# Designs tried in a protein design run: designed miniproteins, single chains, continued (2). Part 103

Each design is a single chain, and the fold is of that chain. pLDDT is the mean over its residues in the fold that is shown.

## One batch from the design tools (miniprotein)

Design m7589
Fold by ESMFold2-Fast:
Structure m7589 (fold): chain A 66 residues (1-66)
Amino acid sequence: SRIERIVESLLSVMSREELKAALDALRAELGLPREKDLKTSYARLLAVDPERLDRALTAAVLRVQE
């Protein structure tokens, strides 16, 4: 799936721990509950309004050091 390929691509350039931190920061910015599965976490993010997601992504990137 598209979600699986995106997660795999991210894991090719960052550790699983770094990806978890980035997704947790994004989740916190959006006020969403914590998920154990990275793919499930990303699927929830894709269900969010694109404008709201873009704003949260910018904030999350700054928190995680890019």
Scores: mean pLDDT 64

Design m7590
Fold by ESMFold2-Fast:
Structure m7590 (fold): chain A 92 residues (1-92)
Amino acid sequence: LLEEVRRLLEEVVRAVEAGDWEKAAELAERAAEKAKEAIAAGEDLVEILRLVLEAAERVVEVLARQGVLSEEEVAEAREQLAKWRARLEELE
């Protein structure tokens, strides 16, 4: 399950980089479903959250580079992701 989550998140980032927003959305939904299955199966919640956070950070950088998000939206997204990263580090 954890490897499936990692693979799907990697595919989301690649779809976003390719500008295939529909495919990215579908893959993100599948990744969320697999993450829920992994949590229910007793996989490490902190590791799952780390994978999701890393993928989200990469997606924000791609969307910023492509001009899809405004400078304000990018700044807000980066601030939120930084807060989640700090909290995740506290759980270690």
Scores: mean pLDDT 80

Design m7591
Fold by ESMFold2-Fast:
Structure m7591 (fold): chain A 67 residues (1-67)
Amino acid sequence: MKHLVGFAPTVGSKQAVLVEVNGEWRANIADVKDKEQAIEDNLSGRRSGIVLEAKDLKPENLQELEV
């Protein structure tokens, strides 16, 4: 499946990871080294983040990811 993935600018060792699932943006704050796991957690529903409105997304490093 193909999903849109976005990353906010890093703050120290932390980064917000955003994944689009069924028209909704899901977000998690993760350590930069763990961002791949954060993507997987957002896709699988094992997330500690929040659902964001697409209009609030700053499209830095936005990319299409095939998973």
Scores: mean pLDDT 62

Design m7592
Fold by ESMFold2-Fast:
Structure m7592 (fold): chain A 68 residues (1-68)
Amino acid sequence: AEELRREAIALGDRAIAHIEQTMTGPRGAARYASVALLKVAADVEERPEDLEGILAGMRAILAELGVT
C-alpha cells in the first residue's frame, strides 16, 4: 500500500512537469490529460484505500501522455 502511494506521488510530480510544458502550446487534449493526472495524484493522498483503482487510472493516462 505504501509503495503504491509513493509511486502515485512520483507520477503526480512527473505530471506537473508535463503540464508546465504543455501550457505553452495549443494542445488542449494533452493539457486536459495532464490536469487529470494531477487530480488523480491528489486523490491518492485523500483516499489511500482507493489506491489500486486510482493508480490504474493514472497509469492509463500516463501511457497516453508518454510520461514514464
Scores: mean pLDDT 62

Design m7593
Fold by ESMFold2-Fast:
Order: structure tokens, then sequence, then C-alpha cells
Structure m7593 (fold): chain A 69 residues (1-69)
């Protein structure tokens, strides 16, 4: 379905932003990390609004990065 394809794309994009945020944190770039975390959260919320089941791995990765900010 369109919702499934869109949800998958949103989650893939969120995963990329979470990875980018973690790399930025390791480099001490907290401003970029915070912006990427915010973007990832917005994409996850959009996927959830479509009824898409967000993988626990993505939720956990975002939570771990947020705890380091």
Amino acid sequence: SMAERKGASLIAAAGILVTAADISLEKGDFETAERDVKGARELIEQAEALGYEVPDSVRKALEEVEKKL
C-alpha cells in the first residue's frame, strides 16, 4: 500500500538521521546532532501517523542518541 511504502521511506530516512546525529555527537557537533535528532523524531511521528509499525531498533537508536545530548 502507499502508506506502507511511505512509512518505510520515512523510517529509512529517520535511521539515516539517527546515524548522522551519533557521528556528529562523537565529533562534538551538538548543534548538528540536535537538528538531526529533531528531524528523525518528526519522520518517526509521520510514520506512526500513517499506522506504520516503527522498528524497535530505530526507536532505541534514537533514544540512545537523545540521552547523549
Scores: mean pLDDT 87

Design m7594
Fold by ESMFold2-Fast:
Structure m7594 (fold): chain A 92 residues (1-92)
Amino acid sequence: SEEKEQAFLDRVRRIGDELKLPEELTQKLVELGRKAMENPGVPQEVELPESEAPRAAAIISTAAAENGIKVEVRLEEGSQPGTKRLVVTVLE
C-alpha cells in the first residue's frame, strides 16, 4: 500500500538523519527503497562506497523490519574499486 511505502521511506530517512549520514547517501537509500517497493520481487540496486555499504544495508533492513516488510538485502562487489552494490528485493 502507498501508506506502508511512505512509512518505510520516512523511516529510512529518519535513521539516516539520526546517524548523521550525508544527505546524498540518505536520498539514495530513500530512492532505492521506493524503487524496491514499487517493483516487488525485482532486485533494485545502488552502488555505494565500500565504507558506507554495510551501514546502508542495516538501515534498509531495520526500516523494513519495523514496518513489517519482508526484504532480501545483499551486498555484492561494485563495478569500481572500493565500491559495493547494495541489492534490495521486496518479497511478497
Scores: mean pLDDT 88

Design m7595
Fold by ESMFold2-Fast:
Structure m7595 (fold): chain A 81 residues (1-81)
Amino acid sequence: ARKLSEEEIEEAVKLMEETLEKVKKETDPAKVQEILREMGEKLSEVLPENVAFKLAAAVYMAYETGDERLVEAAKRALRKL
């Protein structure tokens, strides 16, 4: 609906990348879920809810499937908004 600022886009991208790196190193499933939940909450503070939800889902699916292309696709979609 609204155009995102470059700062908002860069902050969201950085948060997604840092979260993916953290979950890749974490062996406790409960801690992984907590890290992903905290990312979703932080994304919702800076982005529209529908966008934050889609980005959080992309990181979650990348973690579950090991397909990092899902995060790259989400980052490209975010930069087009």
Scores: mean pLDDT 76

Design m7596
Fold by ESMFold2-Fast:
Structure m7596 (fold): chain A 74 residues (1-74)
Amino acid sequence: SAKETRARNLLTTFLTGLRPDFSDSEIEYVVDTVLSSYNPNILPLFLLQVDTGKLRKLKTPEEVLKEIKRYLDG
């Protein structure tokens, strides 16, 4: 849907800018997993509140995904 496409583009742009060290496939893995598990409507609020410094320090896409999930689960 258009809403899912917008959410995908928003999250992809955010993660690509935050983690230029990650490959396109690694970014897609994180984005696909988040969008399969969470309502896309939550993402704009999440992106305004998330600790970007913490996400930038994590080593792997799996660690970044776990931190994003922890934040979204509250």
Scores: mean pLDDT 83

Design m7597
Fold by ESMFold2-Fast:
Structure m7597 (fold): chain A 67 residues (1-67)
Amino acid sequence: DELAERLTREAIELLERLVAQGESVDAAKARAIEWLGERSDELTPEQLARVIAAVNAKAAELAAQRA
């Protein structure tokens, strides 16, 4: 679904931007998930779970790169 793919991309972009600006990975992840929650009504439960999983995976990747 184009919408789920777009929201995944935008949530990850927000996460990466916040980390680049000096936010901790955990804080950036929380804000990205909060931002996604504001748009959750536009997604099915399966799509929302998949987008959240992608954000969590990217946050783990960024945390590993910072260590």
Scores: mean pLDDT 80

Design m7598
Fold by ESMFold2-Fast:
Structure m7598 (fold): chain A 78 residues (1-78)
Amino acid sequence: MEVSIETSVDDNGHFTVKVTVKDEDGTVRTATLEGHVKGTVKSLNVEVLSIDADSVTVKLTYTHDNGGEVSRTLRLPL
């Protein structure tokens, strides 16, 4: 199983997270999360915590311009 993560965030706090899972049989499954956070976001980090047959669990951490960090754990369907 291969996993790749693509993350983007703009200067208005709009973000997109795309997780791609490639199974051993060559099947490709994708989960996408899109959202918006108020204020200027300096960075967005994504950690994959687990992968199930029908879902991927990720931890999102974003850092605001005031230095504050916020994290949230989300289960995304594959």
Scores: mean pLDDT 76

Design m7599
Fold by ESMFold2-Fast:
Structure m7599 (fold): chain A 99 residues (1-99)
Amino acid sequence: MLEERRRLALELEEKIRRAHELANAGDYDGALALMEEAEREFRERDPVLAEAARYERRVIELARRLAEGAPEAELEREAARLEEEYRDALLEVRRLILE
């Protein structure tokens, strides 16, 4: 893999970690804003990393809905759908980080 793509994937992983920390602290707006910024930043540079950022933003949206009292069964179904929809992008990010 290209060194630049690996560096971008590691930068995305760090942003995802920070977004999860914000969401766990109850700052869902901050977490979502960080993922929106990441998606925008990567959109032209690496569309696959932009898709991974979009996946994480949608996952954080589900976590916020759960905190707001949405039905767990509906959220679990939507989460499973997102994992399937974004599977290829997530596998590529993992390969870039591990290789």
Scores: mean pLDDT 84

Design m7600
Fold by ESMFold2-Fast:
Structure m7600 (fold): chain A 88 residues (1-88)
Amino acid sequence: KEREEIEKKLKEMVKEIKEREKAGELKIPTEFAKEYIELRLKLGLLTEEQAERLLKKLEGKEEVDIREFQDLLYDERLGLTDVVSPPR
């Protein structure tokens, strides 16, 4: 049950990130990014070491670059599925 709630929250967070990108925003709040990382860790999508490294990079920042954040998450996803999104 808790896992399903975490997945729903992650989907909502991904939608928010995409909406921010469409609005021309380049950054997300650090609190938002930290929560996203912790939720992915709880789902087993990140190792404890990966989550710690990401959280350390966010220390002292109020906002995080969406592109950099997505690159880190994309690399993790690529490692799990070894799949690249098709063009368009």
Scores: mean pLDDT 68

Design m7601
Fold by ESMFold2-Fast:
Structure m7601 (fold): chain A 73 residues (1-73)
Amino acid sequence: SEVEKARELALRHARELLDRIDQATSPEEMRKAADEHIERLRAEAEKAGLSPETIDRLVAAFRRLADDLIARK
């Protein structure tokens, strides 16, 4: 289902985002890594045929996650 596809995509990309932010050495690198990662997430979701509404929700959730992760570091 679309929900299952979105969940799998979100879990994989969340792990990758955490790793990329952990490896970054400056706030600018962290923001760049997060922005690049969110763009890849959007592209994969689009290619997987997810609805625009589902993609928008995923992107919004990941922007919040990235902001939280960067703020805690």
Scores: mean pLDDT 83

Design m7602
Fold by ESMFold2-Fast:
Structure m7602 (fold): chain A 80 residues (1-80)
Amino acid sequence: MTYTTKTLSLSDLEKILGSKSDAQLLHDSFSEIVATLDEDGNLTRLRLVTDGVTRVFESVGNPLKDILRNLVLAVRSRQR
């Protein structure tokens, strides 16, 4: 099985989320967002870096877009 690991740029986030504002929010909130995808493009691992703290989330078979959308909602709720 071939896994692809990619650091998500602002342009990658805009393309995946379909929203420039949501992509900018994630880009500003995390110093690094790294996704590991399986052959079907499903997320297997997400690594988030904020202020030198690394958080790793493991998931099987979840679409990257859905996980990133949930991350946007989580970031927005913390800014209140």
Scores: mean pLDDT 76

Design m7603
Fold by ESMFold2-Fast:
Structure m7603 (fold): chain A 55 residues (1-55)
Amino acid sequence: LVEEQKKALDAGVQASRRILEAERNHAPEDEIAKLTKEQLEASKKFSEASQKARG
């Protein structure tokens, strides 16, 4: 339960970190959009895991 929440949070943090790196490296908007989509998916999983963890 808590493990699911932690896993989703970690995925979101990693996605955010990659977005920052892409912006620093002046990556194409398409690449940044792809990373943003991954971050949104991680946020959804975190929300779902949080609901399950709280009961």
Scores: mean pLDDT 76

Design m7604
Fold by ESMFold2-Fast:
Structure m7604 (fold): chain A 82 residues (1-82)
Amino acid sequence: MEEEKVNKLLSELKNILEDPNISELQKEIAVKQALNYIKELKDESLKESALKELKQIILQSPTLSSELKEKLLKEIEETKKE
């Protein structure tokens, strides 16, 4: 159940980050909301997997500036602690 919810969240986020009609500010907020959700996951392995997938989604985004990608990736690394 939780894994399916995470997959849906990340899929929706990927669509948001690929949409040029969504503002950069809204995209940043969406990523931060996803990070907050992932941080609260009880399953350690699921959390690690979700953070790795989130990082890939950000890197693959065609609409995010390099500056915003770097900022968001830094937030993820700080969240991972490791």
Scores: mean pLDDT 81

Design m7605
Fold by ESMFold2-Fast:
Structure m7605 (fold): chain A 65 residues (1-65)
Amino acid sequence: SHQELVSRLTALAIEGSALGEVKVRIEGDKVIIYYDKNNEKAREAAKELEKLAEELGIEVEVHEL
């Protein structure tokens, strides 16, 4: 279900945030990802989350900090 897909993305984002690499916010049916553009790990994690969201058909918006 859509809720299960959002939950999976949220879980991955929480793990990434715990490592200080990415931050995620959920706004309605959209996932918003923030990452430090000067941090290579954060950039890679953000790209991986964006790809996963696209594969799952979830609207995603990525922002550089």
Scores: mean pLDDT 72

Design m7606
Fold by ESMFold2-Fast:
Structure m7606 (fold): chain A 68 residues (1-68)
Amino acid sequence: SMQVKLLLENARLHLQAGQLEEAATALKQAAGLRQLGGYSDLIDEALKIKSPEKQKAALQTLLEMLEA
């Protein structure tokens, strides 16, 4: 889906900019369109990580999983 590809690209750009909440929102939208509800919960858990560096790494891993 073009919409999913655009959302994942948007998430990648937000992660590179350090905009972690915006990245997570784009990832949740992409996961919803692919009907991957479990990924939304994983994204919410990543957002609870208090270290920005670790939160970014977790969101990058989730982005890679959604691109697979």
Scores: mean pLDDT 84

Design m7607
Fold by ESMFold2-Fast:
Structure m7607 (fold): chain A 73 residues (1-73)
Amino acid sequence: DPALEAFKKAAVSAAQAGNTEARDAAIKGIHYYLKGDKEKAISWAEKAATLAEQGGNVEAADYARKAAEILKS
């Protein structure tokens, strides 16, 4: 599942960087995605990307944006 893998990579990358806020946002994205709440999953992916970028975690931000893009398609 490309969206789920992108979310997981965002969460792992954020966690490795010590960005707990971006990690938790990506985990919430996974939670809503698995529940079928696509709109909330996209919202949390975008929030995870913003939080990761603010922390300088480019890799985590890119994976979070990829998750949002896949879900919008």
Scores: mean pLDDT 87

Design m7608
Fold by ESMFold2-Fast:
Structure m7608 (fold): chain A 72 residues (1-72)
Amino acid sequence: SKGLTAGIGGALRAIGDAFEYSLQGDKEKAKEAGIEGGREAIRLGQKYGDEEGIRVGQLTLRAAEEGKLVLK
């Protein structure tokens, strides 16, 4: 479960940071936080061989790229 904990934990932190920046009105920082966190979650999932961690990281990255992690 270390891969799942590391990958999902990274993704949740990225989502939290993105929402915090979004609440402050900083859409660019919200997007950047989501993108960086998604990449990190994928990297950690790959390191630990955890497909679920990779999947969560990919979903976070895609959502950030599409602006879905920014409150409108």
Scores: mean pLDDT 72

Design m7609
Fold by ESMFold2-Fast:
Structure m7609 (fold): chain A 69 residues (1-69)
Amino acid sequence: MKERIDELLERMEKLIEEAVKNPDKAEQIYDEIVRLANEIMELAAELGDTERMQRAAELVSKAEEIKKK
């Protein structure tokens, strides 16, 4: 289970890198990042894994900053 969450977190990080490289697609990429973060938060909440929930939230914040710049 935790390994699955880590894979989803890595996916989010790659999407953030893609949004930086392709600003025209940042809106669409942001929606996908938020979707992945919601899945991570649900899985991590069932496990009581606050560390991975916090990492997902941090990645969403980074994506929001990229979208607004």
Scores: mean pLDDT 79

Design m7610
Fold by ESMFold2-Fast:
Structure m7610 (fold): chain A 76 residues (1-76)
Amino acid sequence: SVTYSSRTEPADEEGARRLTEFAREEKPSRATVAALYEDGSVELRTTETVEETERVLRELAADPRVRSLTVTAERE
C-alpha cells in the first residue's frame, strides 16, 4: 500500500529549511512539492531525492510570487 504525509510552510528560507528536514525524516520514495502563488494558482513539481526536494524548495521560496509550499511524501 502507498502512504502519504504532507507538511505546509510559508515560502521563505526558514519554511524551505523545515520542509527539507520533513523530507529527510519521511525518507520518501517520491515527493510532490506544491507552490501556492499570490494569484491562487498552484504549481506541482515531483522529486525523487531529498537533494532534489531541497533544490526545488529553495528555488520556489526565492520566487516573490509564491506564498506557501507543501511537501507531500509518498512511501510504498
Scores: mean pLDDT 86

Design m7611
Fold by ESMFold2-Fast:
Structure m7611 (fold): chain A 96 residues (1-96)
Amino acid sequence: NLTPLQLKERQAALRFAVEELKSGSLSLEGFLLRLPGVGPVKSAELVEQLQQLGVSSVEEFLALPDSKIEELLKSVGVSPEYQETILQDIEELRQA
């Protein structure tokens, strides 16, 4: 359901996130910036909203329920297509 460019962006972001998560060097901002359809402006807005919720790490973000993650992505204007893709990527990261 994604374009070839969107699929390539998703694969690159997921690969980076898995590698950095395993290394323990992945920052919350760096993780969010790499999510498909987020980009620098929306990642900064997400970091601010997550800080208001007391979430400061990728581990804490991944521990949020999918409904809360979806709400946050929607609030910063991430498209429904990318919201679904991000939730799938998050589930893969939780199992890694």
Scores: mean pLDDT 75

Design m7612
Fold by ESMFold2-Fast:
Structure m7612 (fold): chain A 69 residues (1-69)
Amino acid sequence: SAAEVRAELEEFERRLTLLLIRGDNAGAAELLNEAAKRHGIDVRVDPAASAEEIGRAAAEFHRLLEERA
């Protein structure tokens, strides 16, 4: 449901933000890649990706996931 998608996006963004604040870019990349894979969205980042690259990919993932809800 749209409510479930929104709740999952909010939790995802909360976790992603905490990882990026801590400088855990590899953990942030893994979180994004697993979330995208779980939802069948073709968004992936390298584990060595920068915070900027991860942020851009996360924004794209958010838009694509909302389009499906």
Scores: mean pLDDT 84

Design m7613
Fold by ESMFold2-Fast:
Structure m7613 (fold): chain A 97 residues (1-97)
Amino acid sequence: MEEERRRRTELYRKLEEVGKKEKNMREVVRAEASVTMYELGLIFGVSEETLEKTRELALEYAKKAGVLDLVEELLELLERHREELRKRFEERRQKLL
């Protein structure tokens, strides 16, 4: 759904804005990085153990940064859009053929 995809983009943008506003928001940057690693893990089909570890780290950093709600929503959207993310990666890969 386009609306949910737009919501993912909006959540990433909100995380970036929070990180810029606060002094030395290392935890926001770490939370964002961990969410990005989780997204890449879903795309590349890494082990469930690796996905869970990355998810736990993202939530830990998000809690410390005060952005837990944003990160939880983003992780839930990424999980629901797992097949879409993999399909987009495969389509991009096939264009190289």
Scores: mean pLDDT 76

Design m7614
Fold by ESMFold2-Fast:
Structure m7614 (fold): chain A 90 residues (1-90)
Amino acid sequence: SAERKEFEKFLSTIEDEAMKEVLKKAFESKTIVGRSIVIAAEQILGGMGREAAIEAIKRYGGSEELAEKIVDAVENKDAEALQKLLDSVK
């Protein structure tokens, strides 16, 4: 799909293997948390920033509290924190 191709292109820009693996799991999870993680990573690492990431997550049905936690973890490149958030919905 076009979304998968764009995601794979984005992943190719990530050098941190732990971040790559958690982003792949988030994309495949099909959960609101997983979708929110992918949105935050694409927005923040694509240069759009915190507010754009939060607003995009909220448009996809995520809460502001969830968006803030995910954005904090993405900005810190904290793959462990992202994995814990993702595991909370499995």
Scores: mean pLDDT 83

Design m7615
Fold by ESMFold2-Fast:
Structure m7615 (fold): chain A 90 residues (1-90)
Amino acid sequence: SAELLELAERLRALAEELAKQPPASDVAKAIGYTLRLIGLAIELERLGAPEEVIEAALAVARALLNSNDDALADEALALADRALALAKSL
């Protein structure tokens, strides 16, 4: 639980950082990142992950729709994948 909440805090921080980036220049790529994070958020909800983790993942998904920063997108996906792995191990 504490580790999942820590991952939620990190995802929320990434969403705030992504919101400071310029608008997405590659809309199709931005949509791809957003859909991947939405898929992870749905799976987290299905596994009963804390609401804070789900909300943080969705906040990043919303920010990614308008972002063109691939490194921040990859970091967000890695954190969401870690949250999913932890939720599956519980």
Scores: mean pLDDT 80

Design m7616
Fold by ESMFold2-Fast:
Structure m7616 (fold): chain A 75 residues (1-75)
Amino acid sequence: MIKPPWTEEEIEKRNRESLKRVIEDALEIAEQYLKAGKEDEAYRLLNSLLKGLTGKVYDSIEEAIEALKEELERL
């Protein structure tokens, strides 16, 4: 049997840190897409991540960015 080497607190901390990194990376990539005029790519990236995290999708890029920032602040 595989026993986890970490306490529950360490597992939760690592999961939060991994999720924070994923959200931060997605926001950075989305900003790069927007600067390059690739709004559709930014929109798809943000909504794909939001659907996975919250089960919701947003009609505007601005709403999607706000929702991801809100999720980041909760972590």
Scores: mean pLDDT 78

Design m7617
Fold by ESMFold2-Fast:
Structure m7617 (fold): chain A 100 residues (1-100)
Amino acid sequence: SSAEQRLKEKLEEISKLLEEAIRALSASDYETALALLNEARKLVEEMLNDPDLSEEQKKLAQELLELIEKAIEAVRAGDRATALDLLHEAAVVVQEMLKL
């Protein structure tokens, strides 16, 4: 369906943003990482406002949002190791959603 296609496209964009944020953090480029994570957060928030989401998709999207928000706070605190761990968990959630 068009709704499934839109969801898949958003998840693929979120996946790319998370991978780019992980690369930026690995290079200690915190400014670029924050910009990428704020864009990823915006896409997850837009996804959560989609009335066509299943209950399972809503739960995973909410978990994804919480992981991204915690990663943003870790980056702001200069805690690169915690931010990378949280983004790795976020990437796993995105892959789980893409398989639905």
Scores: mean pLDDT 89

Design m7618
Fold by ESMFold2-Fast:
Structure m7618 (fold): chain A 62 residues (1-62)
Amino acid sequence: AEKILKKAKELSKDPEISSIAEAVIDAIEEGASAEDILKGLEDAAKDNPLTAKVLKELKKAA
């Protein structure tokens, strides 16, 4: 989770995807596992290309 948290904080600085990145940070701080977060993003990424972009970057950090 630490690597994903660090990457999500970097992504939150991009105004195009900041809301998605902040949701990931909140989920990690609430105790969600890295696997649960990535699975949730995979489902959302089917309907949202910005979520797909966030997912791709987080997978590189994991």
Scores: mean pLDDT 79

Design m7619
Fold by ESMFold2-Fast:
Structure m7619 (fold): chain A 94 residues (1-94)
Amino acid sequence: MDEKLEELFEKAFEAARERGKMALSLLHSKSPKDRELTKELLEKFDFVAVEETDEELKPGQTSGGREKDGVVGGSSATESDGAVVQVVSAMPRP
């Protein structure tokens, strides 16, 4: 049963990423204005684009044996998706 919980979490994160990609695609960030609008929408929905640095979380290898749910690993480290849109309670402030 525990495995099903992990699978649900993974699906939830993937769905969130897919939604983020769709939103960006719909606004086609071709124009600088679209990018600005995208940021406003993401901020409104409390979405935060997080860079995936799974360099330490390579497939089959864990760094320090610390496991963190919500981190995509084993797929994006090969220069596919360097950034992912994820809901985070932390806001970037200067």
Scores: mean pLDDT 51

Design m7620
Fold by ESMFold2-Fast:
Structure m7620 (fold): chain A 80 residues (1-80)
Amino acid sequence: MKLKITDEHGNSFEFEIKAGETVIPKGMPGHIVVKNDGKNITVTDSLTGRELAKIPAKKGNKATFTDPFSGIKYTLEVVS
């Protein structure tokens, strides 16, 4: 499955994630962890254990989350 992350400044990048996979996406801060559990995509802050976003692992779903350390807002989208 392909995900897209866009920051509040319009910078975006795409990455692949398989069911059961956990990824720290290249270009994101290292504490932002993305997991595909086969049903949901979950974004977690690894420093606090806090869930930042959770969306169904299905094309077209989107969520916005904020990095609690930087204050930067991101949009996560399931693109394929």
Scores: mean pLDDT 84

Design m7621
Fold by ESMFold2-Fast:
Parts: C-alpha cells; sequence; structure tokens
Structure m7621 (fold): chain A 100 residues (1-100)
C-alpha cells in the first residue's frame, strides 16, 4: 500500500501543483488538512476547469481509499460494508460483492 500511495501522491502533485500534504489528503480523505482559504479556492477552481484531469485524480483517490479501507478492515478499524461501498465507487462491483 505505501508504495502505491506515494506514487499516487506524486502524480496528484504533478497534476495540481500542490504540496505533498495536500495531495495526500485529497487521495486518502482520512484527514482534512489545515489549508488556507486561497489554497482551497485554487483546488476547487482547478477541479472545475480541468474535467479530464479531475476525473483522473478522482479515480486515483477512489482506488487509494479502497486500499486504505481494506487494510483497516484487516485491523478491525473498518467494516466489510464500508469496503463494499468503496469498491462499488471505484468501479469494482465483483470485489464489492465479496464483502457483502
Amino acid sequence: MEKELEEAVKKVQELLGVPEEIARAILTREVNPSITDEEAEKIENWFENNDEKAKEVEELAKRIQLKILEEKLKKGEATAAEVAEAARKAGFPELAAEYE
């Protein structure tokens, strides 16, 4: 997981031009970072004006979030239902069925 997360963080940094901490928060959604209003507005405007790249970042975030939830499930920190929902959102309905 760590290597895949680090590669995803670098890709988001290259696409958005944001610091590593912000890229990581976008991908994981586990913690909302303390970002400035200016940085938040810049990110929102970027997503609104870059549909193709925004979709790429969203798909990458869904995959990373799914992997994080699978690791949390193994540790007893998440439910099978949460993993199933994340798998459906990431486009893996067959994997979602395994956790239902």
Scores: mean pLDDT 72

Design m7622
Fold by ESMFold2-Fast:
Structure m7622 (fold): chain A 100 residues (1-100)
Amino acid sequence: SKEKEIQLKNFAVLVRNLLLAGKENFHDVIPEHLLKKVSYEEALELLEKFANDEILITPEELMAALGVVYLEDPEKFFELVEKILPKMPEEARNLLLSVL
């Protein structure tokens, strides 16, 4: 739906703004290690490895990577969400489902 598309865009923008804010001295909100996951290529690799059960990631890293992928390639975002949703931590899964 159009409303859900807007909600997903707002979610992705919020996550990206939080990552950018962390770069501007909001360390308590955005851990430094999440700032290293802001590139599309790194975010995509992280999510694909998680989808294949190759790595464990925190809910915060998962949400940050999803936000980055959505802003660059919404089609790839939905492909990855379909694969990872059953494997997501409950907190991250519930948050994502609220905006889908």
Scores: mean pLDDT 63

Design m7623
Fold by ESMFold2-Fast:
Structure m7623 (fold): chain A 70 residues (1-70)
Amino acid sequence: MEPDLLIRDYSDYLEKAKEGTPEETLKVYEEAKRDLDRAIEIARQAGRPVEIKDGKSGKELEKLYEEAKK
């Protein structure tokens, strides 16, 4: 079934990022982003748009990623 809505639920990734090193945070974020991008590309190839909803964990992980990049 093709999803009408993709939710950026990074709760598990956020937990790992908080417990890990800055390098681990970068890897976790990149992995989560890669998974999302892949799903979007699959939908795009099918000619269907995908709506992305950003959860609280997604926003928090993004903030940790920016801090880790410094």
Scores: mean pLDDT 69

Design m7624
Fold by ESMFold2-Fast:
Structure m7624 (fold): chain A 72 residues (1-72)
Amino acid sequence: MEEQRREALKEMLELEGIPIVSDDPDELIDTLINHRYEKELEIIDKLFPDSLKEIAKKQLKARFDYIRSRLR
C-alpha cells in the first residue's frame, strides 16, 4: 500500500512536470503541495485585481497550511 501511494505521487509529479527530488512520500507530498501553491499564487498575481490579491493570497495560505497540518 505504501509503495502504491509513492508510485501514484511520482506519477502525479511527472504528469505536472515537477522534478522528483526524493523517494520519501512525505517529501513528494511537500513538493506537490509547494508546486500547487506557487502555481496558484501566480494565477492570483496574473488574474486577480490588486485590491483582491491580498485577500486571495491570505485565503490560499490558510488553505495550504491546513492541508500541510493534516498530512504532517
Scores: mean pLDDT 75

